# Designed miniproteins, single chains, continued (2): the designs that were tried, part 10

Each design is a single chain, and the fold is of that chain. pLDDT is the mean over its residues in the fold that is shown.

## One batch from the design tools (miniprotein)

Design m4315
Fold by ESMFold2-Fast:
Structure m4315 (fold): chain A 100 residues (1-100)
Amino acid sequence: SFEEILEEILKLVEEHLEKLKTATDEEFEKLTEEVLGKIGELLNKLTAEQIKEVAKKVADKLNELTQTLTPEEQKRAKEFAERFGKLVEDILESKEAEEA
């Protein structure tokens, strides 16, 4: 089910960035918290190595999608990317400490 979890995370990221076109800043912030919460639950089901692979593929997808956005939307997408990166770091640190 790693491939299924990876595909679900990528779809969540794509759908979230699409909402940048219609959501207010306040709505997008709330949706970001909800999406990151769900992504965190999915990442906790994965090994540290699998999480690193997910992080790489999400970074590639974010780079692709942000090129299609306006400068204002790119700023919000960057804020999402930074929060996603922090979430990944926190989960990896916890898992690597437990599995060491």
Scores: mean pLDDT 83

Design m4316
Fold by ESMFold2-Fast:
Structure m4316 (fold): chain A 56 residues (1-56)
Amino acid sequence: MSKEEKIEEIAKKLKKLIDELLAAGDSRPQAITKAAQKLLDEGVSVDDVTEALRRV
């Protein structure tokens, strides 16, 4: 799998998590922090999460 495809999948997952957290009443900074932390806990690298965050 290409690095670009991997980052796109991570970005889509991150966007969905952020949207769900915003709908649940979190602020944008809280939603971003929680979504990023969840991906890190699932084993996604800091670099990949950071790159994906630029796309959401």
Scores: mean pLDDT 81

Design m4317
Fold by ESMFold2-Fast:
Structure m4317 (fold): chain A 98 residues (1-98)
Amino acid sequence: DKTLLDAIAEVQGLTEEEKKDLYSFDLASVDLETGEIKDSLIKNEKAREILKEVVHYLLTGELPEGSILTPEAVELLRKFLEKYKDLSLGEAFVTPVD
């Protein structure tokens, strides 16, 4: 099933290696107040910044300043939040999108 991160990775043009790096994060390392990733297994800077911005958007409903997300990725996030308002961060990352 296609997850939110899969859909965002596709519209951001990530390679298969960058996608693998993106999916290597541990939810326990995420700061729920700031969206910061405390301990990152993500070695690719682009994948790391995309994950940080996605987490920030899911927690706050707003894009960070200097966002690298494409308009298509932003629309995916907006529609996802509108559909799944009460999901926890962990539930959001395992919820399939069609």
Scores: mean pLDDT 71

Design m4318
Fold by ESMFold2-Fast:
Structure m4318 (fold): chain A 68 residues (1-68)
Amino acid sequence: LVKQAEEYRELARASEEAARELRRKAEELRKEGAAPSRVAQLEAAADLHLVAAEIHRRRAEELEELAK
């Protein structure tokens, strides 16, 4: 259970990192005057990664609670 929970926490961290990179890239493109649609596309992708991170984190918490 603990090892499985740690695996889900790793997946959550990876998704959170992907979201941060996409948001950073979106901000850079916005500053460079890129099309609003391109910026919105990256922001939407970042939001999807944050949703995935929340799902993985919740799963890790469930497994940690079960281990108690």
Scores: mean pLDDT 84

Design m4319
Fold by ESMFold2-Fast:
Structure m4319 (fold): chain A 79 residues (1-79)
Amino acid sequence: RPLTLEERQARLQALYDAALAGKISADEFAEGVERILRETLAQERAAGVPVPDEVTMELTVRDENGNLVTRTITVRAPA
């Protein structure tokens, strides 16, 4: 079953909370978001929902020095 908007927001919120608490790095946060997006695209495609072949997302998080760092994630729908 494809994730609902609410389910996606809840999973993203959990990653933000972990990053803010210093439990994960900016790279781990970006990997977590990429994984959620990849799983969402795979589930939607399997359910017959039309999805784009490629999705690009920019994420901004704080590093250990409090500076904003931008990560670009590109996910392709599985074949």
Scores: mean pLDDT 70

Design m4320
Fold by ESMFold2-Fast:
Structure m4320 (fold): chain A 75 residues (1-75)
Amino acid sequence: MEEKVKKIDEAFKKLQEAEKRLNDPSLPLPVRRAYRALIEAYRDLMTNPSNEEAKKKAEEYEKKADELIEQVRKQ
């Protein structure tokens, strides 16, 4: 039970960081759309913190969003 609270807190912190990216007008549309999808994945994880599918989906979307922002910074 305490482990679930910790996972929700961690997901919430990541969601706040993703919201900052979504609201950054200097980021291109494709990057902002990736963060929007990531925010939805984090919300799903927060409602079902023990769902392994939701956890994997959030990790996958996080990786893709990170790759996109690196591409923008390099080009």
Scores: mean pLDDT 76

Design m4321
Fold by ESMFold2-Fast:
Structure m4321 (fold): chain A 94 residues (1-94)
Amino acid sequence: DFEAEVDRVLAKMDIPEELKERLKETMLKAYDYVKQGKLDEAIKLVTEFADEVRETHPEAAALLYEFGAGLLFVSPIQDKEKALELFKKARDLL
């Protein structure tokens, strides 16, 4: 169950509960987009949210960038360079 896995990951993070709820909603919606074949929409959704929280909650942004990179890696990849850029953004925040 993907939702249960998201809950387990978020439970380990020291961030506000409101942000955890928004992260969960975003990750579940992105996963649903991928199931519909809308990979570009999924990547846009998670990276836009990551960019918004990058300065205030770098750990949350890193999770979103890593999630986006993972979606590009396991799905039919459209841009390997984009996946590497997202992993680098996550690494630079940790």
Scores: mean pLDDT 81

Design m4322
Fold by ESMFold2-Fast:
Structure m4322 (fold): chain A 97 residues (1-97)
Amino acid sequence: MSREERLAEAFRHAQEISRLGKKAIEAVKNKDFETAKKLIDELYQLAVERITDPEARERIKKLMEEAKKALDSGDYETAIKKINEAVELAERALLRE
């Protein structure tokens, strides 16, 4: 695979992660917590399938677990913050590879 092809693929994956994160945040704002949790799980699955850095993968897992816990406790601001942190970390990890 060429460097340009790898960069284009990484950019597409980063865009998909960003899109899922935005949808998850919108679901939280709309109080559709079942959809938000599903989107969090989809975001995590895509991130761990595409990110090879084990430290980044573990941090994303922890952030997603903390986001779901915050949703269950009614702390929606913390849930949104954790989703944003996970998206930023995943995008950074993908674009560094």
Scores: mean pLDDT 83

Design m4323
Fold by ESMFold2-Fast:
Structure m4323 (fold): chain A 94 residues (1-94)
Amino acid sequence: SMEAEILESMVIMGLTVGIQAQDTKIRNGENVAASAELRRLLLEALEHLRKRDYDGAIASLQRARDLARRSGDDDTARHLDLIIQTLRELQALS
């Protein structure tokens, strides 16, 4: 459906923005260990999404969100919550 295509595009765009944000932090030497682990979890979520494993993608994003919260990165945690909500809506349409 057109709605599913829009939601999938939003999830992919949100993940891409999240990965790019972590790449920028790593390049700048900001919270490198946490940023590298966040990046790894976001790439893991993309791989699950490519396989249409929505539960796996959600699990990886929940781990990423919890890490962002523990690291005091509230902006990243909020961004990830929105992606999780959008992905759950996509899962419901699939």
Scores: mean pLDDT 90

Design m4324
Fold by ESMFold2-Fast:
Structure m4324 (fold): chain A 64 residues (1-64)
Amino acid sequence: SGLGVAVAVRDYEARTPEELSLRRGERVLVTERVDAEHVRAWSTTLDRQGLVPVSVLEWLSEGA
C-alpha cells in the first residue's frame, strides 16, 4: 500500500544516492510525500526505493 501509482513524464538522472533514476514512461509506486518537491517511490525496474522530484511524475492512480 502507498499513496498511488505515478508515471515518469520525462527521463530523470539521480543526483544523489537517495534518488531514483527514471526513464519516461516508467511507473513507480509512491509510498510517501517527503516535501513539496519530492516523494519517496518504489521502482519496479530498479527494485529499490528512492526520492523522485514530483515535477517528473504524473499520477495514474491516487489511491482515492
Scores: mean pLDDT 78

Design m4325
Fold by ESMFold2-Fast:
Structure m4325 (fold): chain A 71 residues (1-71)
Amino acid sequence: SEKFEELKKRLDELAEKVRQATSPEEVGEAIREINRLLDEARKTLTPEEFKEISARAGEIVREAVRKLREL
């Protein structure tokens, strides 16, 4: 669906924000945006599309949390 493609692109942008973050505040902002995206995805996507988005988002959040501990 168009919504599924849009959310995938937004996750790619959020992954880039996590990679380029230089402060705990920037990482926290990215995590908050990912959580908002997941809430939107849960309400708008099919269960199959949500599973894919959720898995991708979880991967990005795990990387963000690791980076937050290093900062």
Scores: mean pLDDT 86

Design m4326
Fold by ESMFold2-Fast:
Structure m4326 (fold): chain A 91 residues (1-91)
Amino acid sequence: LEKELEEKQKNEKELSELTRKAGEAMRNKDFDEALEYLKKLAELAIKSKNKELMEYAIRVLREGAEVAKLLGDYKTAEELEKLAKEVEAKL
């Protein structure tokens, strides 16, 4: 129980940091860099096998897709929506 809680907290911090870095990259319109951070976020969430962390990742990926669309990068938006569906399929 304690070990599982510690692993969850560590994964939450890593997901938060990847989310922050992806957001910074998107603000700079570095969509390739943002996509790489969000791919790592999706992989970490799936590897965690934690439902709450996977649901968090799905939300972040979908929000990122909306931001990419607002910034005019429909290709990045489509890739992020695909990643969100991949995480959802692993639930």
Scores: mean pLDDT 84

Design m4327
Fold by ESMFold2-Fast:
Structure m4327 (fold): chain A 81 residues (1-81)
Amino acid sequence: SSEVEEELKELSELAKKTNEEVEKAVKNRDIDKLKEIYDKTIKELEEMAKRSKDPFVKLLLKHEIKEVEKKKEELIKELEE
């Protein structure tokens, strides 16, 4: 359905934006900025999951939130040496 396609496009665009911001923060070794980027992305994913009516999209977003939380923890640990 068109609604699902729009939600998946929004998710894809958020992922691209987050990856670009994360890459810049990592190059600068800015741990505080990295935390802010991931926290903002998690919040946006939670809002998307809350407003979605499609159970597949909700499941996909819940999975993506867990993956982003894991990436946040792993990458921060790596940057802390």
Scores: mean pLDDT 85

Design m4328
Fold by ESMFold2-Fast:
Structure m4328 (fold): chain A 89 residues (1-89)
Amino acid sequence: SQEEALKQAEELAVQLAGAVDKGDQDAINRIVQQLSTLLQQHPGTFVYTRNSLVRYLRLSTHPKAEELIQSIVLSQNQEEFIAALKAFV
């Protein structure tokens, strides 16, 4: 359901921000792939996912968190957001 997709998007956003904060490249790669798949299956989650991810990334002091924020805040649609996530890995 859409509600289950939003919950999963939130959980993946938290996990991705945590992986970025720890510099865990393997986790970043895995979570980006999972999030990309979720967004392609549930397009209605895009805006919520982007906003959640930015919110959690802003809590990080890691330089790569700011790099990812700058990439994704410029995304105006789901395709650009997924492309920005994939380019980050």
Scores: mean pLDDT 85

Design m4329
Fold by ESMFold2-Fast:
Structure m4329 (fold): chain A 73 residues (1-73)
Amino acid sequence: SIMEELKALALLIAAESTVDLILKTSKDPEIIEKAKELLKELEESKTLPAKEMMEKVLEISKEATELEKKIFS
């Protein structure tokens, strides 16, 4: 449904924004490398059906949150 597509897109935009913030904030090469990998996974998620895209983006968002914790620890 269009509503599922819009929810998936909203989650994608939020996740991309989080990863972009990590890339702009961190100077740690290991964190930067992992953040770049997450951006690639987010791009690849765009090829999935809306429900699967939403599930994948939520998984990537959890990984991004763990990276944020490492920056602010």
Scores: mean pLDDT 84

Design m4330
Fold by ESMFold2-Fast:
Structure m4330 (fold): chain A 65 residues (1-65)
Amino acid sequence: RVHAAPAVPVDNTGDKPVTVTITVAAGETATVLDAEGNVLATSTTTLTVTIPPGASVSVRVETEL
């Protein structure tokens, strides 16, 4: 069974790029989605994403049990 948490929006309202680091727990997969729901990156350990000024991404965490 796959448990998917709701995607969490991460907005950069500043004038500079923001780097976000996501630490993923054992047995989980983190996926970063753009505003259209396209997959930008996925990882089972740590995920670092740079959000351009004025852009938004969503982070989804899935657990397989």
Scores: mean pLDDT 73

Design m4331
Fold by ESMFold2-Fast:
Structure m4331 (fold): chain A 74 residues (1-74)
Amino acid sequence: SMEEWVALARALGERLGLPPERIEALVAAIRDRTPSVPGLPPAAVANLLAVLPDMPDPRGYLGALARDLREPVP
């Protein structure tokens, strides 16, 4: 469910030490399926939205995305 995805994103982001603004942007992208999220790379948001319906390992995929989100946006 959407609530499970949101809870997992928050817990994983906190565990990985992501800044609060990155966690909230990720949560917003998940909830609203928004392709444009301030502070996130557009490609990362698009990739997340594309895989959400058929994702077999949510924790693993969010872990990979969280690592990408640590890189500064140019």
Scores: mean pLDDT 58

Design m4332
Fold by ESMFold2-Fast:
Structure m4332 (fold): chain A 89 residues (1-89)
Amino acid sequence: AAAALEAQLAALEAAAAQAVADYGLSQDTVDAVQAQLAKARAAIAAGDLASAQRHLQRAALILNLPLASPYWQEVIDKALEKQKKRLAE
């Protein structure tokens, strides 16, 4: 559960960076996303997986990402691969 939320957090961090590159998101929007991701990370560290999930959902909403989109699925898959490689090291 925590590993899956950490992967989703990494995927949203990558999606935010990509959205800045592709769409030129304002710094205020980037800061809002990063604030939600920081809260999610703190909640994961505290073992509050329900709060972590809510903060990740808020970050996705700010980025206007439909969770079923091919773009979102690709970002999740890449984040899971990176997490798997980090855990193997």
Scores: mean pLDDT 70

Design m4333
Fold by ESMFold2-Fast:
Structure m4333 (fold): chain A 66 residues (1-66)
Amino acid sequence: SPLEQSIQRLRQIFDETLADPTMSRQELIDRIVDVVREGVKQLSDDEVVEFHAELQRLLDELEKRL
């Protein structure tokens, strides 16, 4: 589903950020923005709620490690 693909892409961006200390903050932001833009186009209102919850969870986890 588009929701599962969007969540998987967020998780991949998170994992790549933690694995690659050379990734710039600009690259991280650009990757997240691209996934969010595609999500807004493809997801239903109910799916947006679930996507938003996972995005917040991943950002909180990343923030704790910075």
Scores: mean pLDDT 77

Design m4334
Fold by ESMFold2-Fast:
Structure m4334 (fold): chain A 79 residues (1-79)
Amino acid sequence: AVDAAKQAIAKAFAKAGLSAEEQKKIDDEFNAVLDELAALTDEEERRALVREFAKRVLGEEMVPEFEVLVEDYFRQAAA
């Protein structure tokens, strides 16, 4: 699940023509967001954080797809 989310981000980086430093910065930001999500107990707060991150990095049109990947991650982590 984490691998799937990271692959989606990496694909977006490649399409955006980002440098290695920019790709690492966004990957670091994504890992920080995952840590914040793991600390949140409210589903609505988690969804809001995921939506805001996806909108900022991937664009608003990719938000629903990215939300599915993150939910799959947390479902597997909870199991």
Scores: mean pLDDT 66

Design m4335
Fold by ESMFold2-Fast:
Structure m4335 (fold): chain A 59 residues (1-59)
Amino acid sequence: PLTEAAKKSPTVKQLVEQARLHRKKAEEAAARGDMETAWEHEQKSYDYLVEAYKEAAKL
């Protein structure tokens, strides 16, 4: 699981934190009706999660 991988790898931890930050920014943008910015941040959040899983797979 990503949570266990984040305890072993600073890289995984940072990628998960970036994914959470972008998810929060996407929610804030959607709340104000800025759907383009919301979509961009959702995509970045997903990309960071994919990288976190790739790094976790090396552990």
Scores: mean pLDDT 83

Design m4336
Fold by ESMFold2-Fast:
Structure m4336 (fold): chain A 79 residues (1-79)
Amino acid sequence: MEEIERASRAMRAAGEVLRALEAGDYEKAKEVLKRLYEEAGEEAMEFAVGLAVGIARASGDEELAKKVEEVYKEVKEEL
């Protein structure tokens, strides 16, 4: 996969994870990360998680950042 395409997919996934967690939908957030892993690999998933955590913290939402990290941990344990 091209580097730019992989980064673009990860950026979209980060947004989807944040929206899912804000809606309280942990299962959807997990599905988004698992789909990204299958389509673009581990590095893309790690980039998306890092970006989502960064966005949450930049907005002052530490609880949202922790939820992203929790979902990432669960997904890693299921892979």
Scores: mean pLDDT 83

Design m4337
Fold by ESMFold2-Fast:
Structure m4337 (fold): chain A 126 residues (1-126)
Amino acid sequence: SLRDLLSTDEEVREKAIKEFAKLPLEEQRRILENIFTAAIAGLIDWDTLLRISKLLAEEFAKIPERVDLANEVLLGTAELAVVFGRPEVIDELIEFAKKLSEKYPEFKDQFEATIKRLELLKSRVR
């Protein structure tokens, strides 16, 4: 559940992330939208949001049918970082996307496209 994904207990959170990766696509999209809504409302701190985003992106990258969601998580987090003036978050997402591109070379083109979009988003931070 969203509550478990946002838990302050690391064990509960890690279990929730792995269970989340197994859900149907429509449920995964709905929960991601709820996470970003909670972040916009200030209910999730940036360290927690960045950590959850990296963990979700890596779990999605393991599933060929979910690589698009891995990129959507990274880009969605970066768009919030632009709005809140957090270029350092975008730098961490770029580095993480590079690591995913190296670890999953079969999806290199998708992650390289995401890196280019992240760099463009960083240029828009005021």
Scores: mean pLDDT 82

Design m4338
Fold by ESMFold2-Fast:
Structure m4338 (fold): chain A 80 residues (1-80)
Amino acid sequence: MEKALERAREIARKIAEAISDQYGLSDEQKKELVEEAERVAEETATALLNKGVSEEDAVRLAAIKAMFYARKKAKEILEA
């Protein structure tokens, strides 16, 4: 369980960092996006693991959700 949550957070961090760099976000905006993406990934993976989803599938689905969240949030930051 702990290793799956750590992997989900690590993948979410890398995704959010890459998206922040692609969109030219400030260091402060990048930090916020990373923290929010990690939270979304951890919450998603935890919920799936508690429902008996495999660690591999939980991490994969959490990463996908974190990616969609990060892209949406980055766009909202730029449109503000």
Scores: mean pLDDT 85

Design m4339
Fold by ESMFold2-Fast:
Structure m4339 (fold): chain A 68 residues (1-68)
Amino acid sequence: MSLTEKLSAVATETIKEARKAGLSDDDIAKILTELARVARRLRAEGYSDDEVVEKVRELGKKLIEELK
């Protein structure tokens, strides 16, 4: 599975969890934008695909908790 496919799966999971938490579409869009920025930064810093996916997934959960 490519990095893009893994990150798309994380985005899909994050959207579902955020909606269950009662977040607005605007808040969900902000979370997804931040996850995309962090993924690009971690890749530029030399993290592996699996490390990027794990860190992005953890950040998504944290941002949902902060915004709910």
Scores: mean pLDDT 85

Design m4340
Fold by ESMFold2-Fast:
Structure m4340 (fold): chain A 109 residues (1-109)
Amino acid sequence: DASGFAAGIAAAARRAEELGGAEVTVEGTTLTVTFKGAGAAAGAILAGAEIAAERGAAEVTVDGDTLTVTFKGDAAAVAAGAEEALAAATSAAGRAMGEGGIAAAEADA
């Protein structure tokens, strides 16, 4: 669904921003990501956006280092989902850092 894709892409984009790899702006149903370099985060966000576009959940435009994704869902649901997904990702990262086994499993993937 559109809200699920939006939440996942927005969370990945915010994570890239936290790592200094991107600048992220969310306005209503539109997510704009400007990448500061070619990295794994950029590839993951682009792949997610392409899947959303294939399923008719979003429109995707790439202009140089800027990715613009317009979701066809409800703006409030997109914003709420993005915040919830980011909180979940932060909690998961905290657990992985506390549990070396989980971090090692991710490195092997």
Scores: mean pLDDT 61

Design m4341
Fold by ESMFold2-Fast:
Structure m4341 (fold): chain A 84 residues (1-84)
Amino acid sequence: MVEELLELAEKAQKLAEKYDSIYARLAAKYLFDAAIYLEQGDVEQAKEYLEKAIENLEKAYEETGSEEIKELKEKAEKLLKELK
């Protein structure tokens, strides 16, 4: 889970650079923060930050129309369901 969140954070950062999207950049930060909280055992904070990441990926998708961002959002939503 932690490794998967870090992988998604890296992908979100690359997409933020590709599309110059502030929302994808915020999503990358929140995915990274979620990974750090989960590594520390703070599941509730990890969930909160993952939800913030998903919200920002949705905004990035609405702004860019990028299928890569949509796929990243779907992967993040799957990870959130696994934490619940």
Scores: mean pLDDT 87

Design m4342
Fold by ESMFold2-Fast:
Structure m4342 (fold): chain A 97 residues (1-97)
Amino acid sequence: MTEEIIKALETMIETIEKAMNDPDRELSEEEKKELEEAEEILKKMIEELINKYNLLDKSMEEVIEFFIEKEKNEELRKKLREFKKALKEAVAKTLAA
């Protein structure tokens, strides 16, 4: 499970970075499938975390930060921090465009 979550986070980070560098780039069918699978893994994990710790009133950024604080696996914590940074940079770039 931890390895699947790390891979899902890596897929999301790479997709965000590629989209920021070339927004007109079309995803291949393989990339679309990998992204869809990654999104489902992360969505399920986030929903379980929100339900377990009663985080319904929290933003996505706050939920991710809470996950980082509670996670004991250093590799997963590092990937969660990278994912949070990528999301912030993507939002900032979209607003600045």
Scores: mean pLDDT 75

Design m4343
Fold by ESMFold2-Fast:
Structure m4343 (fold): chain A 66 residues (1-66)
Amino acid sequence: SLDDLIAQYQALQQQILASTDPQEQIALLRQAAEVTLQIVKITDPDKVEQARAHLDQLIAFAEETL
């Protein structure tokens, strides 16, 4: 359900904030991106591909920066 996906996203956000390992942070960000896309599929299905492209760019930037 949408509520379950939002709860999953919040749990991942807490894990990212608690993590001190860049590789773990990248892995958690990738999981958060997947959950975000599932939320977008429910709330704004016409924006899924735009959201995917944006999240891919953000993850690539994080990988280069961390």
Scores: mean pLDDT 85

Design m4344
Fold by ESMFold2-Fast:
Structure m4344 (fold): chain A 86 residues (1-86)
Amino acid sequence: GRLLAEQTEEKEAKKGEKITFTFTVEVPSGRPAQVVVRLEKKDANGNWRLVRGEVREVPPGTHTVTFEATAEEDGLYRATVRVYEL
């Protein structure tokens, strides 16, 4: 469906550290939306590599989306939340 919103946050983490990303997403009235969360880590060559992804359906309204992971390696991590109209 149509992209309604996109948010991105970056955090540095050390191996074994818990990383928490929190996003507020707003879904307009009328139909549910699909929320896609992608966690990526920057590799030694400066490229973003997918670590984990999550997809969920949310009803209309305002929602807090929390995404947690444990860093497997030291480095820069990025979470991107995209909201799609269904």
Scores: mean pLDDT 85

Design m4345
Fold by ESMFold2-Fast:
Structure m4345 (fold): chain A 83 residues (1-83)
Amino acid sequence: MVDAVVESLQQVEDVAMELLERAEKQDRVTLRVLAKSPELAEHLSRLARAIGDMMGYEVRTKHRGNEVEIELTSAALLEEELA
């Protein structure tokens, strides 16, 4: 099941704010979002990447048609193998 459906740029921004809040409290965040257009899916992916860059998280996005799966992983979890 998808976590959110976005039909407008405002709803994409609402999802981006939810990603930001979860990332502040969790080392890994996964959301599945159904975008009503390819343009909304692309915009969501760009915002997710911007949030990851600001917070030092690795961002992975997967597109299945208009469904976007977003995963944010903290640098601390990714650096374990470097020790």
Scores: mean pLDDT 77

Design m4346
Fold by ESMFold2-Fast:
Structure m4346 (fold): chain A 90 residues (1-90)
Amino acid sequence: MTREDIDAELAAGRERTWAELVELTARILASENPSSEDVARFSGLLLLSNVTEREAFLAALRAAGLSDEEAEAKVAERLAEDEKRLKELL
C-alpha cells in the first residue's frame, strides 16, 4: 500500500466523521439541556477525529453559513470568556 492510498482513505473517513460531528455540535449548541448520550457521542467523535472543541465549533459555524473569519471571531470570543473565567477562579 502506498501512503497516497492510505491518505486518501483516511481523508474520506475523516470527512464522514467530520460531517456527523458538525451536525451533532450544532444540535448541542442549540439545546440548553443536551442529553448525556449526545454529549458522550460528541466526546467520542472528537477523540476519533483527533479534533479539538475549537475545530468542531468552527466547522459547525461554517455549516451554518458563516464565513471562516466570522466563525473564528465567534470562537475567539468563547476562548476569551473561558480565559477570564479561569483567571477569576485562580
Scores: mean pLDDT 68

Design m4347
Fold by ESMFold2-Fast:
Structure m4347 (fold): chain A 65 residues (1-65)
Amino acid sequence: EEEKKIDFLVKHYGLSRETAEKIIKDFKENPNITEEDLMKKYGLSRELAKAILDDLKANFAPHQF
């Protein structure tokens, strides 16, 4: 399941696999992680961080992507 989310982030946002893995892990450990947390940790724009978090929240259910 996590591997599908990692592949999604890599393909849709052009993230390195390492960065995608870290983002997935951070989200799994703290589902309330904010756009500001991702911007600070990974140097992402606010728009990119928001899009990633929105997708992770939408795709957390097993039947999405």
Scores: mean pLDDT 75

Design m4348
Fold by ESMFold2-Fast:
Structure m4348 (fold): chain A 77 residues (1-77)
Amino acid sequence: SSQQQKQQQEQGIALVKKAEDEIERLKDSTVEQRVGAALRIMADGLAAGLSDLGAELATAVLKQDKEKVKKILEELS
């Protein structure tokens, strides 16, 4: 339904913003800290029924790829 699509879009946007915040927070971090953040993003994506999005965002967090996260946000907005 349109209501379910809107809720899923809002959850997706929130997850993207969380990934962007983690990339900014972890700019000078260790690999271990980035792996931890990526695993949390994947878990949040799975819990929201957005496992594919969660995996893409987790990869972006691991790579510190802010441009990838920005493009994903633009696609969902």
Scores: mean pLDDT 84

Design m4349
Fold by ESMFold2-Fast:
Structure m4349 (fold): chain A 110 residues (1-110)
Amino acid sequence: MKEEAEKMIELLEEHIRQIARDYLAGKITPLEAEFLIRTALLTFVNYLKEKFNASDEEYEELRKKLLDVQRKGFVELEKAPDSEKMAVVDKFTEEIRKIVKEFIDRVLEK
């Protein structure tokens, strides 16, 4: 269970980094990058809800936290110089990882 969730977190992080690389390469617009990252996060939250049988309240709190991190991270990403954008991506993916691990630990300790 926990090991499977860790692999899914790694896949999410790699997916977000790929979206950021496509954005930096001019393959997608900033709006498309924001949309794709938001969609990836929402899909991942749905996966966690089903996998861990989380309550609607726990799911909504997780969703709210992750979307807030994404919104703030994307604002910071747009403001950063190109040479630092991947470091900004690493910062918010690490914050996402922390929030998700805290959620999993809390649900599994019930």
Scores: mean pLDDT 80

